Designed miniproteins, single chains, continued (2). Designs and how they scored, part 81

Each design is a single chain, and the fold is of that chain. pLDDT is the mean over its residues in the fold that is shown.

## One batch from the design tools (miniprotein)

Design m6685
Fold by ESMFold2-Fast:
Structure m6685 (fold): chain A 87 residues (1-87)
Amino acid sequence: MDKIGEKLGDLMIDLLGRLGKDPSLGDVISLLSQAATYVDQGDFDKAIEKLRQAKELAKTLKDKVLSDYIVSRIDEIIRLIEEEKRK
């Protein structure tokens, strides 16, 4: 159930694997986890709000390649949630 939940879970697992190299990812993962909870509850507006907060935090990362990667994946997830809201 839910392509959005799978993409959020995959991103969180990927970032958990990177925590040893960049501990600041913990706050990004926390916001993604909150967004996943709101998706499961059907509260897509709150999910998008948490994803936007995660995106802004990701932009502050020193690794700009990792920052761009996270931002791109969050933007894809937001787009999928907005498409789901229209159904």
Scores: mean pLDDT 83

Design m6686
Fold by ESMFold2-Fast:
Structure m6686 (fold): chain A 63 residues (1-63)
Amino acid sequence: KSYTRFRAIEDYEAKSDEDLSFKKGDILELLEPLTRSKVKVLAKSLKTGKTGYVPARKIEPIE
């Protein structure tokens, strides 16, 4: 399956139940392609297995 892994570049606390909380250095797997909307993307935390929206500005792709 096509997927993209991202790393958190800073800590983030979820503001709503639909968002994911994460810490700097956590690895996230995108569950949907990057859209032109740069605000939020649906991702899965590899640490907790939970899914939710993460701010696109606080993550970076892993080569």
Scores: mean pLDDT 74

Design m6687
Fold by ESMFold2-Fast:
Structure m6687 (fold): chain A 157 residues (1-157)
Amino acid sequence: SALADELLRATLDQDAARVAALQAEILARLRAGGDPNAAFSSGLVKGATPLHVLASAGGLADPAAVRELLELGADVNAISSSSVLDILRGTPLFAALSLVTFGDPENAVEVVRVLLEAGADPRLKNPLTGLTPLEFAEKYVPSEIKDELVELLRSAL
C-alpha cells in the first residue's frame, strides 16, 4: 500500500513523528479486517508483509505496534524473497536488524526481543547473504548495541 511505502521513506528520512503516525494508520487498517500476512503487491515494499515493514523501522519502531501486529496473527517467520529492497528480504527478524541505529537503539533491541518471544527462528538464513541473524549481527550491527543483540540472538538458539 501507499502507506507502507511512505513508512519506509519516513524511516529512511529518520522522521520519528511520521513513522509513528504511519505505523498507527497501518495497524488501524489491519484491525478493521486487513490480512496481516498479505504481502504487498506493488511499490518499494513489494513482496514484504506488514510485519517486515514495521520491524524495519529499527529504533524508530514502536515495539507495542509490533506486538499488536503479532497478536493480529502476523507470521513472525514470513520470508520475503521478492522485495525490491534488500533490507526487506528474509524474515522480519532480519528487517529489524537492518536499521538498528536509526532513532532509539533501545526500541530496536526491544523489537528484536518481541520477535524472538513470538517465536522468530534465529536459524533462518537471509536469502541474499546466506547469513543467519546472529552472523549478520556479529558482522554488520554497530558496536554500541552489538553485544546486547548478539546475546539476545544466542539465547534464542
Scores: mean pLDDT 81

Design m6688
Fold by ESMFold2-Fast:
Structure m6688 (fold): chain A 58 residues (1-58)
Amino acid sequence: GKLARALKDFTSSHPFFLSLKKGDIVEILKEVDEDWVLVKSLSTGETGYVPKSYLEVL
């Protein structure tokens, strides 16, 4: 899939969402709509939804 970088911190306690720290690299697995994408963290291997606007595609 496409690689992307987190532009800012995203914190969520809900298991549906993936928490990100600014600068984290993720793989985009699926673009589900215009606001949300399903990603996998390259550092932890965890998957979850994050706001598309928080990511910069590499």
Scores: mean pLDDT 83

Design m6689
Fold by ESMFold2-Fast:
Structure m6689 (fold): chain A 66 residues (1-66)
Amino acid sequence: SGLPSEADIERMAERHGISVEEARELYERQAREPSPVAREIGEKLREIGDRIEEGLKTGDFSLSEY
């Protein structure tokens, strides 16, 4: 999902009876716990990074592959 708007943060603060700053911190904490999809993307990016690093060590990679 996209980043929360200021209106979404204010709405969350109002619903929970907390400050806007506390609501922003809650959104940031939720963003720090990546969804399964975000974890999968992170894993794929790590695999790509590992392949680039290995290629650099062995001299066996091409930028046209990426």
Scores: mean pLDDT 65

Design m6690
Fold by ESMFold2-Fast:
Structure m6690 (fold): chain A 89 residues (1-89)
Amino acid sequence: LNLELFEAVVAGDLEGVRELIAQGADVNAKNSQGLTPLHLAASLGHAEIVRLLLENGADITALDNEGKGAGEWSLSREQARALIEEERK
């Protein structure tokens, strides 16, 4: 469920994100790097997903394992997908 939330965010799938939140996905879940869905949405420029996550209680002050906030990550779509694939293993 939380992995599917990260995948939907990386894909820019607004309705998928909405449905996963409705199913009980944790909007503040962290991957192995300490990244939240908000970190990924912000780094990829998915403004509508950023808004949806914040409306559902995403912590804008959350820091990753390097002490970076949501607006401080510069990630390509391929780099974001690679991080999600590491969570699958």
Scores: mean pLDDT 73

Design m6691
Fold by ESMFold2-Fast:
Structure m6691 (fold): chain A 62 residues (1-62)
Amino acid sequence: MVGDVVEAVKDYTGRGPGELSLKKGEKVRVLGETGDGRLVVQSLETGELGVVPSDVLRPAPP
């Protein structure tokens, strides 16, 4: 959901402009959805903004 903190379940390398690269275990904040199964997120480790596939993210444990 928008505003939630979620965690990368695997390493992901951005493939184009505007995509974010993530390391497995990295936490990101969801800022929005693109409507095509991707999420706009901000890395909590680097502060970078980008788009990642929703399937590389899961809800962070409490």
Scores: mean pLDDT 75

Design m6692
Fold by ESMFold2-Fast:
Structure m6692 (fold): chain A 110 residues (1-110)
Amino acid sequence: SEAERELLEAARNGDLERVEELLKIPGIDVNATEKDLGLEGESGATPLMLAARLGHLEIVRLLLENGADVNATVSTEGKGFTPLHLAKAEGHEEIVKLLLENGADENATF
């Protein structure tokens, strides 16, 4: 839906207020990807992955509180990435801690 597309954009842009507004929509899929929405050429990243990669700590927290899959995976060129992998790669230590506290698999390999 339009709301799921806007959720991906708000998570990417660090727009916490917009994320809060969108999560109030009944039935919104907080785990929808750009591929799930039929957008050609876009990544299979979830809103949680985008927020984790870009260092948006409060958006990560809010998404996890609303049922975001902490162990969601996206595959590119035979490599699997999770929110934890993306946060670690970018050095977002507080997000790494938050993801681990919410059940992220620290033993997952790239």
Scores: mean pLDDT 79

Design m6693
Fold by ESMFold2-Fast:
Structure m6693 (fold): chain A 111 residues (1-111)
Amino acid sequence: SDLHLAARLGDLEEVRRLLAEGADVNAKDSYGRTPLHLAAENGHLEVVRLLLENGADVNAKDIYGRTPLHLAAENGHKEVVELLLENGADPNAKDIYGRTPADLAKENGNL
């Protein structure tokens, strides 16, 4: 969706506009990813904040069982990790391979 693309690119103004026009903040793409997954994966802190303020599910799981916290941690986006945890992200959530966000951070040298 347009909201997924705007979140992936970190386009804060476009995310705000699409949400105001009634875009579903929790819409899933073909991989089960929400806009929050894509913003978190790419380290777009202010887009993550805006999505959470608009009711984004902080613990949404993609088709691999990964949450936004898994993707932020894997990619070393420390400020996004902190913001997600402050908003109730589960640090003990396991993907389909039994990995936590901390496990993914460690595997990629980010911990």
Scores: mean pLDDT 92

Design m6694
Fold by ESMFold2-Fast:
Structure m6694 (fold): chain A 103 residues (1-103)
Amino acid sequence: SAAVLGDLEAVLSGPDVNARDELGRTPLHYAAGAGHLEVVKTLLALGADVNARDIYGATPLHYAAIQGHLAIVDVLLAAGADPNAKDIYGLTPLDLLQPEETK
């Protein structure tokens, strides 16, 4: 969305691509959850922490997985995302990923 691009421009004009908001989320969390593959690739190229954790212990990979953004899941895993990272509920990104079969 335009808002995610605006957040990216603000980060690029600021000192740290890994800046966290009040929920502990980075631009990479929002881009991954929103399905913005090109923004995700750009943030990773700028040194975004692929394993950054928000206040719930969730990583960008958790948000990509729960939203079913498989291309972003693949890109984050290729960038070194931990598929076994547990949030505060004990859930990994793979626990949140729906199988292709509707079960």
Scores: mean pLDDT 78

Design m6695
Fold by ESMFold2-Fast:
Structure m6695 (fold): chain A 60 residues (1-60)
Amino acid sequence: AKLARALRDYPPVTDDDLAVKKGEVLEVLEEIDKDWVRVRSLSTGEEGLVPKRYLEFFEA
């Protein structure tokens, strides 16, 4: 599956955004555009949008 790790904390700006903490591992659900992805937190199960620049992508 396509996974991502948060490179730094991201505070949510809108209700559609997911708050993430540095080091959190996320499942990539959908690429929205060149700058944003929809992810699911593997620790909480919550879904939302995160900027790609906050994430490191990897396969597992």
Scores: mean pLDDT 84

Design m6696
Fold by ESMFold2-Fast:
Structure m6696 (fold): chain A 92 residues (1-92)
Amino acid sequence: AMEEERLKEAKEKLEKRKAMLEDESKIPELLEEVFEEIKEQMKKLGKLDEKFAKLAAEMVVDYLKAQLDGVPQSELQKLSEEYQKKLDEVLE
């Protein structure tokens, strides 16, 4: 039940962010939005690090842009693995 609601919200956010990526002028707004979301998530975990949040936001935007640009699945998978490793390093 909670998993279904989180999936729906995540999908709606992803669609909105993909639309912003199609407009180069909106990329700075997208970066700021993602940066703020990551900061809020880190605050909830008691581990606020603005430098990490900024890096993570840049990585998320880079991944979404690569996906939109049709980068090969193998490279997207590598980016996803690097992103997951960085998340795990902060959460540990």
Scores: mean pLDDT 72

Design m6697
Fold by ESMFold2-Fast:
Structure m6697 (fold): chain A 82 residues (1-82)
Amino acid sequence: QLTEEQIRAFKEAFSLFDKDGDGTLTTGELTTLLSNADVLRALGMNPKKSEIEDMIREADIDGNGTIDFPEFLTMMARQMTD
C-alpha cells in the first residue's frame, strides 16, 4: 500500500547504500541504513529499536547475506502500516 512517491524514495535510499550497483544490499549496508535516523526521518519513518532489529533479522532469512529491493520494500511497507 505504498504510493509511487514512497516507492521512489525507498528506491533512492536503497541505491545510496547499494555501492556496487548490483540491486542488492548486504546486511551490513541495510543495518547502516536502518540505524541512520536522518534517512529514516526523510522516508517518513520512526520505528522502535526492536522493530529495526526485526527488520534486520527478516532481511537475513535468505542466508545469502544480501537483500534485494522487493524484500527491502516489503519490510519498509510493514513499518509504514498503522
Scores: mean pLDDT 71

Design m6698
Fold by ESMFold2-Fast:
Structure m6698 (fold): chain A 153 residues (1-153)
Amino acid sequence: MEVRVLQDEELPAVTRLLREEIAPRYFPNVEITVEMVRRMVEDIGRENWLVAVVDGRVVGSGALVDIRGDTVMLDYLAVAREYRGRGVGRLLVEALLEKAKEMGLKRVILAVLEDNKAAIGFYERMGFKKIGTRENSRVGDKYVTEYILEKEL
C-alpha cells in the first residue's frame, strides 16, 4: 500500500470513490463526474490531493483544501468499502497531516456529519478534537448538523 499525489489517469478512480462513498451522504442529488473532479483538483492544486494505492488500484483519496492563514481543511476523505478497517484511511490522514506540516501550517480542520459516529470516532482516534458545530447545513432537502474537528500539527 502506497500513499502519493494523485495522477491524471486516476481521476476516474477518484470520481468513483467520491460518487460511491461521499456523494450519497453529502451530495445525494449531485452527479459526480470526472470533469467535476478534474476542476476540483485544478482549483485545489493537484499536489494537495493524495491517493492510497493497493496492487495498482486507487482504494482511497483525500485532499487539503481552503488554506486560511495557518489552518487548512482536510476534505474528500474516501476509502473503498472493501478496503475499510485495513488502515488505509489512517495512512491517508497521516500523509495529509505531514504534508500540512511541510507547508508550515499549524492546524488541520474538517467537517463531519453529527450522525457519522464511525467517522467521528475515527478522527478522535487520530487526535482530532471537536471545536465547534455548524447547524442548518443543507444536504439535498434536509437540514443537518456538522461537527467541526481540529488537530494541532
Scores: mean pLDDT 96

Design m6699
Fold by ESMFold2-Fast:
Structure m6699 (fold): chain A 62 residues (1-62)
Amino acid sequence: FKPGDIVRAVKDVELPEGPGLSFKKGELLEVLEVLSDRLLVARSLATGKVGLVPADAVEKVE
């Protein structure tokens, strides 16, 4: 992943605490920053909310 990539959620995610982003399977997100191979900062295109996203919960839209 890289900043500017559009990714699609492959599963529902609800993070109970902290700066985590919650989303449903099939939602589109824009990657804003790659923190590690495990964690991204992304914006939901549906809600406009920004938060931490597990990299394994999304796939790149080509």
Scores: mean pLDDT 76

Design m6700
Fold by ESMFold2-Fast:
Structure m6700 (fold): chain A 62 residues (1-62)
Amino acid sequence: EIIEELEKALEQGNADAAYLLGKIYFDRGEYEKALEYFQKALEIDPSNERAKKLLEEVKKKL
């Protein structure tokens, strides 16, 4: 399953995997999970503008 593959990549420090997990949970309406993953993406790569924008959108939903 794609989520399991992305979780493994995140364990290895892949910021794009964290961003994609956040996007998946955001699209499912699981905003608390999405927030967590976007925060992880920004911890790995603080310059990720896409993660930063979606993090702000998630905060508006909570």
Scores: mean pLDDT 81

Design m6701
Fold by ESMFold2-Fast:
Structure m6701 (fold): chain A 94 residues (1-94)
Amino acid sequence: MLDEEGLTELHRAASLPDPEEALKRVKELIEKGEDVNALDKDGRTALHHVAEAATPENAEAYREMIELLRKAGADLSAKDKNGKTAEEIFLENL
């Protein structure tokens, strides 16, 4: 469930380098009832991890993951320890 960094399986899945693999794993974990609003040690949700993994080349796949997490009840207004939302991080990476 949680490791020493406070990461859930959902946090790890959201940051996988292959966007198709990440999307598949995120869907599986949401279906299993994983807490989409769980915070890591830096106050980050799975949405923040998706945003950090996004690039201009894979932005569409990561945007789909953001929408899945939103539909599952993810808090889009959640700020990390630096005061940034996932959307702000996503836009900075594009």
Scores: mean pLDDT 77

Design m6702
Fold by ESMFold2-Fast:
Structure m6702 (fold): chain A 110 residues (1-110)
Amino acid sequence: SMEDELLRAAREGNLEKVKELLKKGADPSVTDEYGLTPLHLAALNGNVELVKYFLEQGADPNAQALPSPPGKPKHPLDGKTVYHLAKEAGNEELIELLKKYGADENAKPV
């Protein structure tokens, strides 16, 4: 699907492919199996330009990854927002960009 292509393009940091897919009507709020949006995937790669583009297109800076299922070990992204990922990476440019677009600095992973 276009959504699967969008998630892949975000993982690869391919800004031009992301722009193409969004123009074709791909939904930027789609998630992978862990509840990661294209915005999460761009941030995991430290791709400031792609993060900025998604935020300019109205991506939710407070979107959370899926929580770990009850009775299973917690996965590393357990309920984390993009802001949590930027803080863990120490990427000050991403932190400031996310704050500018309304990321909740006090949000806690569930």
Scores: mean pLDDT 77

Design m6703
Fold by ESMFold2-Fast:
Structure m6703 (fold): chain A 72 residues (1-72)
Amino acid sequence: SPLQERIAELRKEMSKRMTPELLEAMSHGVLAISYAAHAVADKANRDKYLAKLREHNDLSLAYEEKYKALKA
């Protein structure tokens, strides 16, 4: 979609200014927050959204730890 193309363009632009690990951490963090909102709004699909929230939150934390290791 045009929106997905715009998001990909912005992500590519941000990658020039940010460490790849930090960009991945932030991207997964935003997705986790989005799935948290869906879990609250859609009770029938809550477990599915909570599983996706956990997945992306874990990925965000893993990339944040990789970024911190690069600074040590």
Scores: mean pLDDT 81

Design m6704
Fold by ESMFold2-Fast:
Structure m6704 (fold): chain A 120 residues (1-120)
Amino acid sequence: DTPIDLSQLPDVNAKDANGRTPLHDAARIGNLELVRLLLELGADVNAQDVNGRTPLHLAAESPSDTDEVLEVVELLLEAGADVNAQDVNGNTPLHLAEKAGNKRVVELLKKAGADTNAKA
């Protein structure tokens, strides 16, 4: 854990050549502590890269269905991530999670997208 000098980061929403913010990269690798820190610093939870993908898209398509990835998805949703955001191909985070086989992420996204009190 290398301490980040936050005084040298004038914009936590700065985009790289692919339109990705630090939050995109933290979500993609499942770095829960960095995701939390970036959100506390005012990172845009719904920032879109050049493919229209949000940090939630990148977390949902993770090849690893780990507890850390689930916690990252939950934290992004709690921070106001648009569960129905579409990339340039019309894929939502749910579509990417299903394609990746992330069953626990799929169930979490379905619960977060259900604005109907469906009784089980």
Scores: mean pLDDT 77

Design m6705
Fold by ESMFold2-Fast:
Structure m6705 (fold): chain A 73 residues (1-73)
Amino acid sequence: GSHLTDEQIDALFAEFDTDGDGTISKEELKAVLQKRGWKLSDEEVEALIKEFDKNGDGTIDKEEFRAGVKKRE
C-alpha cells in the first residue's frame, strides 16, 4: 500500500511545526497535506486529528503523529 515513509513523516512534521510548538493544528495539517499532493478529504483530516489527539486540544504531538501514522499501516 501507499503509506508514509519515515522520511516523509519527518519532513511533514518539520513543515507543520513552523511555530515550534511541537504540535500540529487541523488547518496546518490540511494545508501541508494538500501542498504535498495528498488527496485527503476534510473528513479524513478530522478523523486523523481525532485519532491522534489524545489530549483533546485538537492538535497532534510529534510522538502521537509519528506513532499514529506508523500504527495505521
Scores: mean pLDDT 69

Design m6706
Fold by ESMFold2-Fast:
Structure m6706 (fold): chain A 60 residues (1-60)
Amino acid sequence: MPKLYRATKDVVTDNPAFLSFKKGEEVLILKEVNSEWWLAQSLKTGEVGYVGKGALEEIK
């Protein structure tokens, strides 16, 4: 089941494989890739990319 998370900080990347976002933006977790990285979709832009787990917090 997809989980909803919120960005705890701004992340900017020039690599299209990775997701850029600002603090407070919501992302939907699509897949766990490894211990450090998830595949997620930005709810603001609709873009899909890899995000670091340490940049996100779960929305209850």
Scores: mean pLDDT 80

Design m6707
Fold by ESMFold2-Fast:
Structure m6707 (fold): chain A 60 residues (1-60)
Amino acid sequence: GPRLYRAVEDYEAVRPDELSFRKGDVLELLEELDPDRWLARSLATGREGVVPKSFLEEIE
């Protein structure tokens, strides 16, 4: 499956386990926790956290 995703909009984390990101950031999928929530890593910062799948677009 695809490993890398691009943020389509900014996201501000509302909980300590979540990852904040900016539109255009590249995130690596680490684990699909459920259909709408993924554990991801920011390639820019190396930080990991829970992200909403709906804010991400697959990189081909």
Scores: mean pLDDT 83

Design m6708
Fold by ESMFold2-Fast:
Structure m6708 (fold): chain A 68 residues (1-68)
Amino acid sequence: MEEETRLLQQGLAAFAALLDRGVIESIEKVGNRWILTLRDRSAEVRQLAALAEQMLHLTSGGEIVFAP
């Protein structure tokens, strides 16, 4: 539906922004899920992570976590 397409586009843009910022520490595949670990916990990165996680949830059931 239109809402899914919008969320996918927003999530993809947010994921690209996370890549450009160099805040992705690791990307791992566990079973059929993609897990992204971010090394930055700033409010801006958390906002981008929330949008990117929506895309992962819609496509693969993936998850975003933050490094300690």
Scores: mean pLDDT 77

Design m6709
Fold by ESMFold2-Fast:
Structure m6709 (fold): chain A 60 residues (1-60)
Amino acid sequence: MKKIYRAIHDYEAKTPEELSFKKGELIELLEELNRNIWLGKSLTTGKTGLFPKVYVEEIK
C-alpha cells in the first residue's frame, strides 16, 4: 500500500533534486534516505524529488 503524507507547510526546492509543494498537497513516500530527508512524489504535479520530512504529516 502507498505511504501517503500531507504537506503541513509550503516548501520551495533549493536544488533541481528537491521537490517543491504547497501546504495541503499529497506526497507519496518513495524512499527514506535518512531521518530528515525523504524522496517523494507529488500526487498533484507528478514530480519527484527530495524534501525535509518535517514538512509533511502522515494521513493514516
Scores: mean pLDDT 82

Design m6710
Fold by ESMFold2-Fast:
Structure m6710 (fold): chain A 90 residues (1-90)
Amino acid sequence: QLSAEDLQLMGHISATTGLSNEELQEAFRQFDKDGDGTISTTELGLAMRTLTGQNPTDAELQDMINEVDADGDGTIDFPEFLTMMARMMK
């Protein structure tokens, strides 16, 4: 289940991009090739371009990952993904 903070981030993203909460979850699942609830750094960059229309540089993407990836394992879960998308949209 999503936290109230995650729902707030999804609402903000939906208002800015026109994507529904379900569309955001579905898009994340499409990039989650292993079905384990995480995506790779490469898949994250592609997902952000697809969903927000933003094209972060390698440096911007690395800075966002460093702030969000608490485990440092190079994978991004759905709450981390929402946080990064919200940052790209103001």
Scores: mean pLDDT 69

Design m6711
Fold by ESMFold2-Fast:
Structure m6711 (fold): chain A 62 residues (1-62)
Amino acid sequence: PIAIAKVIKDYEAKSEEELSLKKGELVEVLEVLDGEWVYAKNLETGEEGIVPKSVLELLSVK
């Protein structure tokens, strides 16, 4: 992972490629995609998918 981030807003997945997140969860940012999206792993559930950068707060870079 390139970074650890905290979820600052709830996000509901709109497709099978997207990751649902709840405020306060931690994610590993695996890849920064073009535009507003990142590929991340939810550390609480172990699920992976794309999420908007706007719902994440970067905590640490690896």
Scores: mean pLDDT 79

Design m6712
Fold by ESMFold2-Fast:
Order: C-alpha cells, then sequence, then structure tokens
Structure m6712 (fold): chain A 74 residues (1-74)
C-alpha cells in the first residue's frame, strides 16, 4: 500500500521508473544520502516486490512498482 512507503522509498521508485535501472551508488548520489541508507530501503522495496535486483548493487522497477508510481504522479 502507498501509505507503507517512506518518503525516501517513494523517491527511489520514482528514480527507477524514470531511469529503468540504477546502481545503489547512483541512487545515493541522486538523493544525497549514504549508500548504506539506500541499501536498507532497497532491501525493503525488494521484499515488497516493487523492485528487483538484476546484478550486485543494481536494481530495476517491477510492474508492481510501476503501478505504485502511477499513484505517486496522479
Amino acid sequence: VLAELSPLERRILLLLADKGRMSTAEIAQHLGVSQATVSRHLRRLEAKGLIRRVAPGVYEITDAGRAVVEQLVA
């Protein structure tokens, strides 16, 4: 549910929807936060099925994640 997402998690989903896929380092750079902070939130989003890890430290958005993003921009 949208209400279960932190502001940082919403920002991560928006970035991945826009860029297709990003590394943890790229997300951290864009958001101005540490890679450790981003990694923790990426693990949460992955557990929710909203993103998928495609390589070490590299993530992309899922169809479920895209559906959530539709609600964020509507």
Scores: mean pLDDT 82

Design m6713
Fold by ESMFold2-Fast:
Structure m6713 (fold): chain A 59 residues (1-59)
Amino acid sequence: MELYRATTDGTAVTPDELSFKKGDLFEVLGVAPGGFYLAKSLKTGETGLVPASALERLS
């Protein structure tokens, strides 16, 4: 499991993006164009795009 943590808060700009808070945990499922990861929020169970620059790898 590719576990990442949000390093900042984020607000979805498009319907494909997730909103998140600093410290939220994500399972990264893949790489998307434009500097995004396709990720699943462990907090909400939602899957969507998260800026790769907002995430840090934990393992």
Scores: mean pLDDT 83

Design m6714
Fold by ESMFold2-Fast:
Structure m6714 (fold): chain A 70 residues (1-70)
Amino acid sequence: SAAFTNAVQEYLATKKVGEKIKVEIVRDPKTKGLAVKYYDENDNLIGEGSVGPLTESAEKETSEVELEEL
């Protein structure tokens, strides 16, 4: 979820261990979704986030706001 992904990103911003942080991003064009995993320099999983279809989520939110504004 977006909230979880934001939390993971914020956590990474405050975590400075050995100056090495690995970010693994997996995306599938069929689902148009993103799976993000964050690892420490010791390969410890710091956080895991998933972002749904960006196109669908962005369009839905933008369209809803625009329709309400009209």
Scores: mean pLDDT 56

Design m6716
Fold by ESMFold2-Fast:
Structure m6716 (fold): chain A 150 residues (1-150)
Amino acid sequence: MLKIFIGVVAPNPADDPDALARLTAFAEEVAKLLKEKYPEWEVSVSSLNLYDPEVQELAREADLIVIVTTLGPGSRLDVGVRAFLEELARDPRLADVKLLVLVATREPSPDAAAVEAQLRALGAEYAHVVLDAPGAVERAAQIIIEIANA
């Protein structure tokens, strides 16, 4: 039985106060679609707190960790989001766990390629989705399915 953990990590609330709610709603719709297509998969969603041991244990029991985030100021990853991803990528307990970072933006971002290079250097898979684009949930679910089965 495949275990997928979907963690939502928002940038600083001062820069985008609605990001956490927007990304969580998107992650819940993706998880719903995954459970409808693959009812044998264990799919969980959490808004990540870097210091929550219960959330960290759920992530460690997963076969695939999906981090849903967005770009902060200057079309880059938030410093706190980046530090969290670096910590996950260096955890020896996660060495056999697939890591996908799904960057979800409201608008198309030309700077997504620089973020891809940074995340691949951490050993993470990368995907970009435009939230307001038709089929954004289906596209995110399809990417997760492809990585889960690779």
Scores: mean pLDDT 78

Design m6717
Fold by ESMFold2-Fast:
Structure m6717 (fold): chain A 73 residues (1-73)
Amino acid sequence: GVRELVAAGADVNAGDEDGRTPLQIAVENGRLEIAEELAKLGAKARSDVVAPRTGLHIYAETGDLEAARAALA
């Protein structure tokens, strides 16, 4: 889950190219359980830092942990 991706080095507050955080993407895609996990880890709905999409962004969008872990390489 989210904690496994964070343990692998994912930043819960990383913004994608549009400044969207994993929490924002999870809410937008109806991934409420993922959104709750991110919120418990102190994730923000918006980021001041724009960066490439991370594995957490993929997990928040798709709910696919294996795809998210592959993106963290």
Scores: mean pLDDT 75

Design m6718
Fold by ESMFold2-Fast:
Structure m6718 (fold): chain A 86 residues (1-86)
Amino acid sequence: SAAEIERQNILELTKMELRILGLVVSGEVYLKQGKIEEAIKEYEKAIETLKELIKWLEENNADQSTIEKAKEKLKKVEEKLKELKK
């Protein structure tokens, strides 16, 4: 049913968004502890999950504003990772 498909899509989207949030927060916690290598690994996982999220949003005809917000988030995490790898 349409309601079942909507529920499955909301769950998948929520799961990806929570994973991204958790990875970014873990990265920030590791940075505060001076654990740069561990922080890098968390941000790399966040980048992978953000790319998967963007692909999912595009494949499921999400609003352009939602896709743009996800792309902005990706850019911010990529910029932070680039600074950490100096």
Scores: mean pLDDT 87

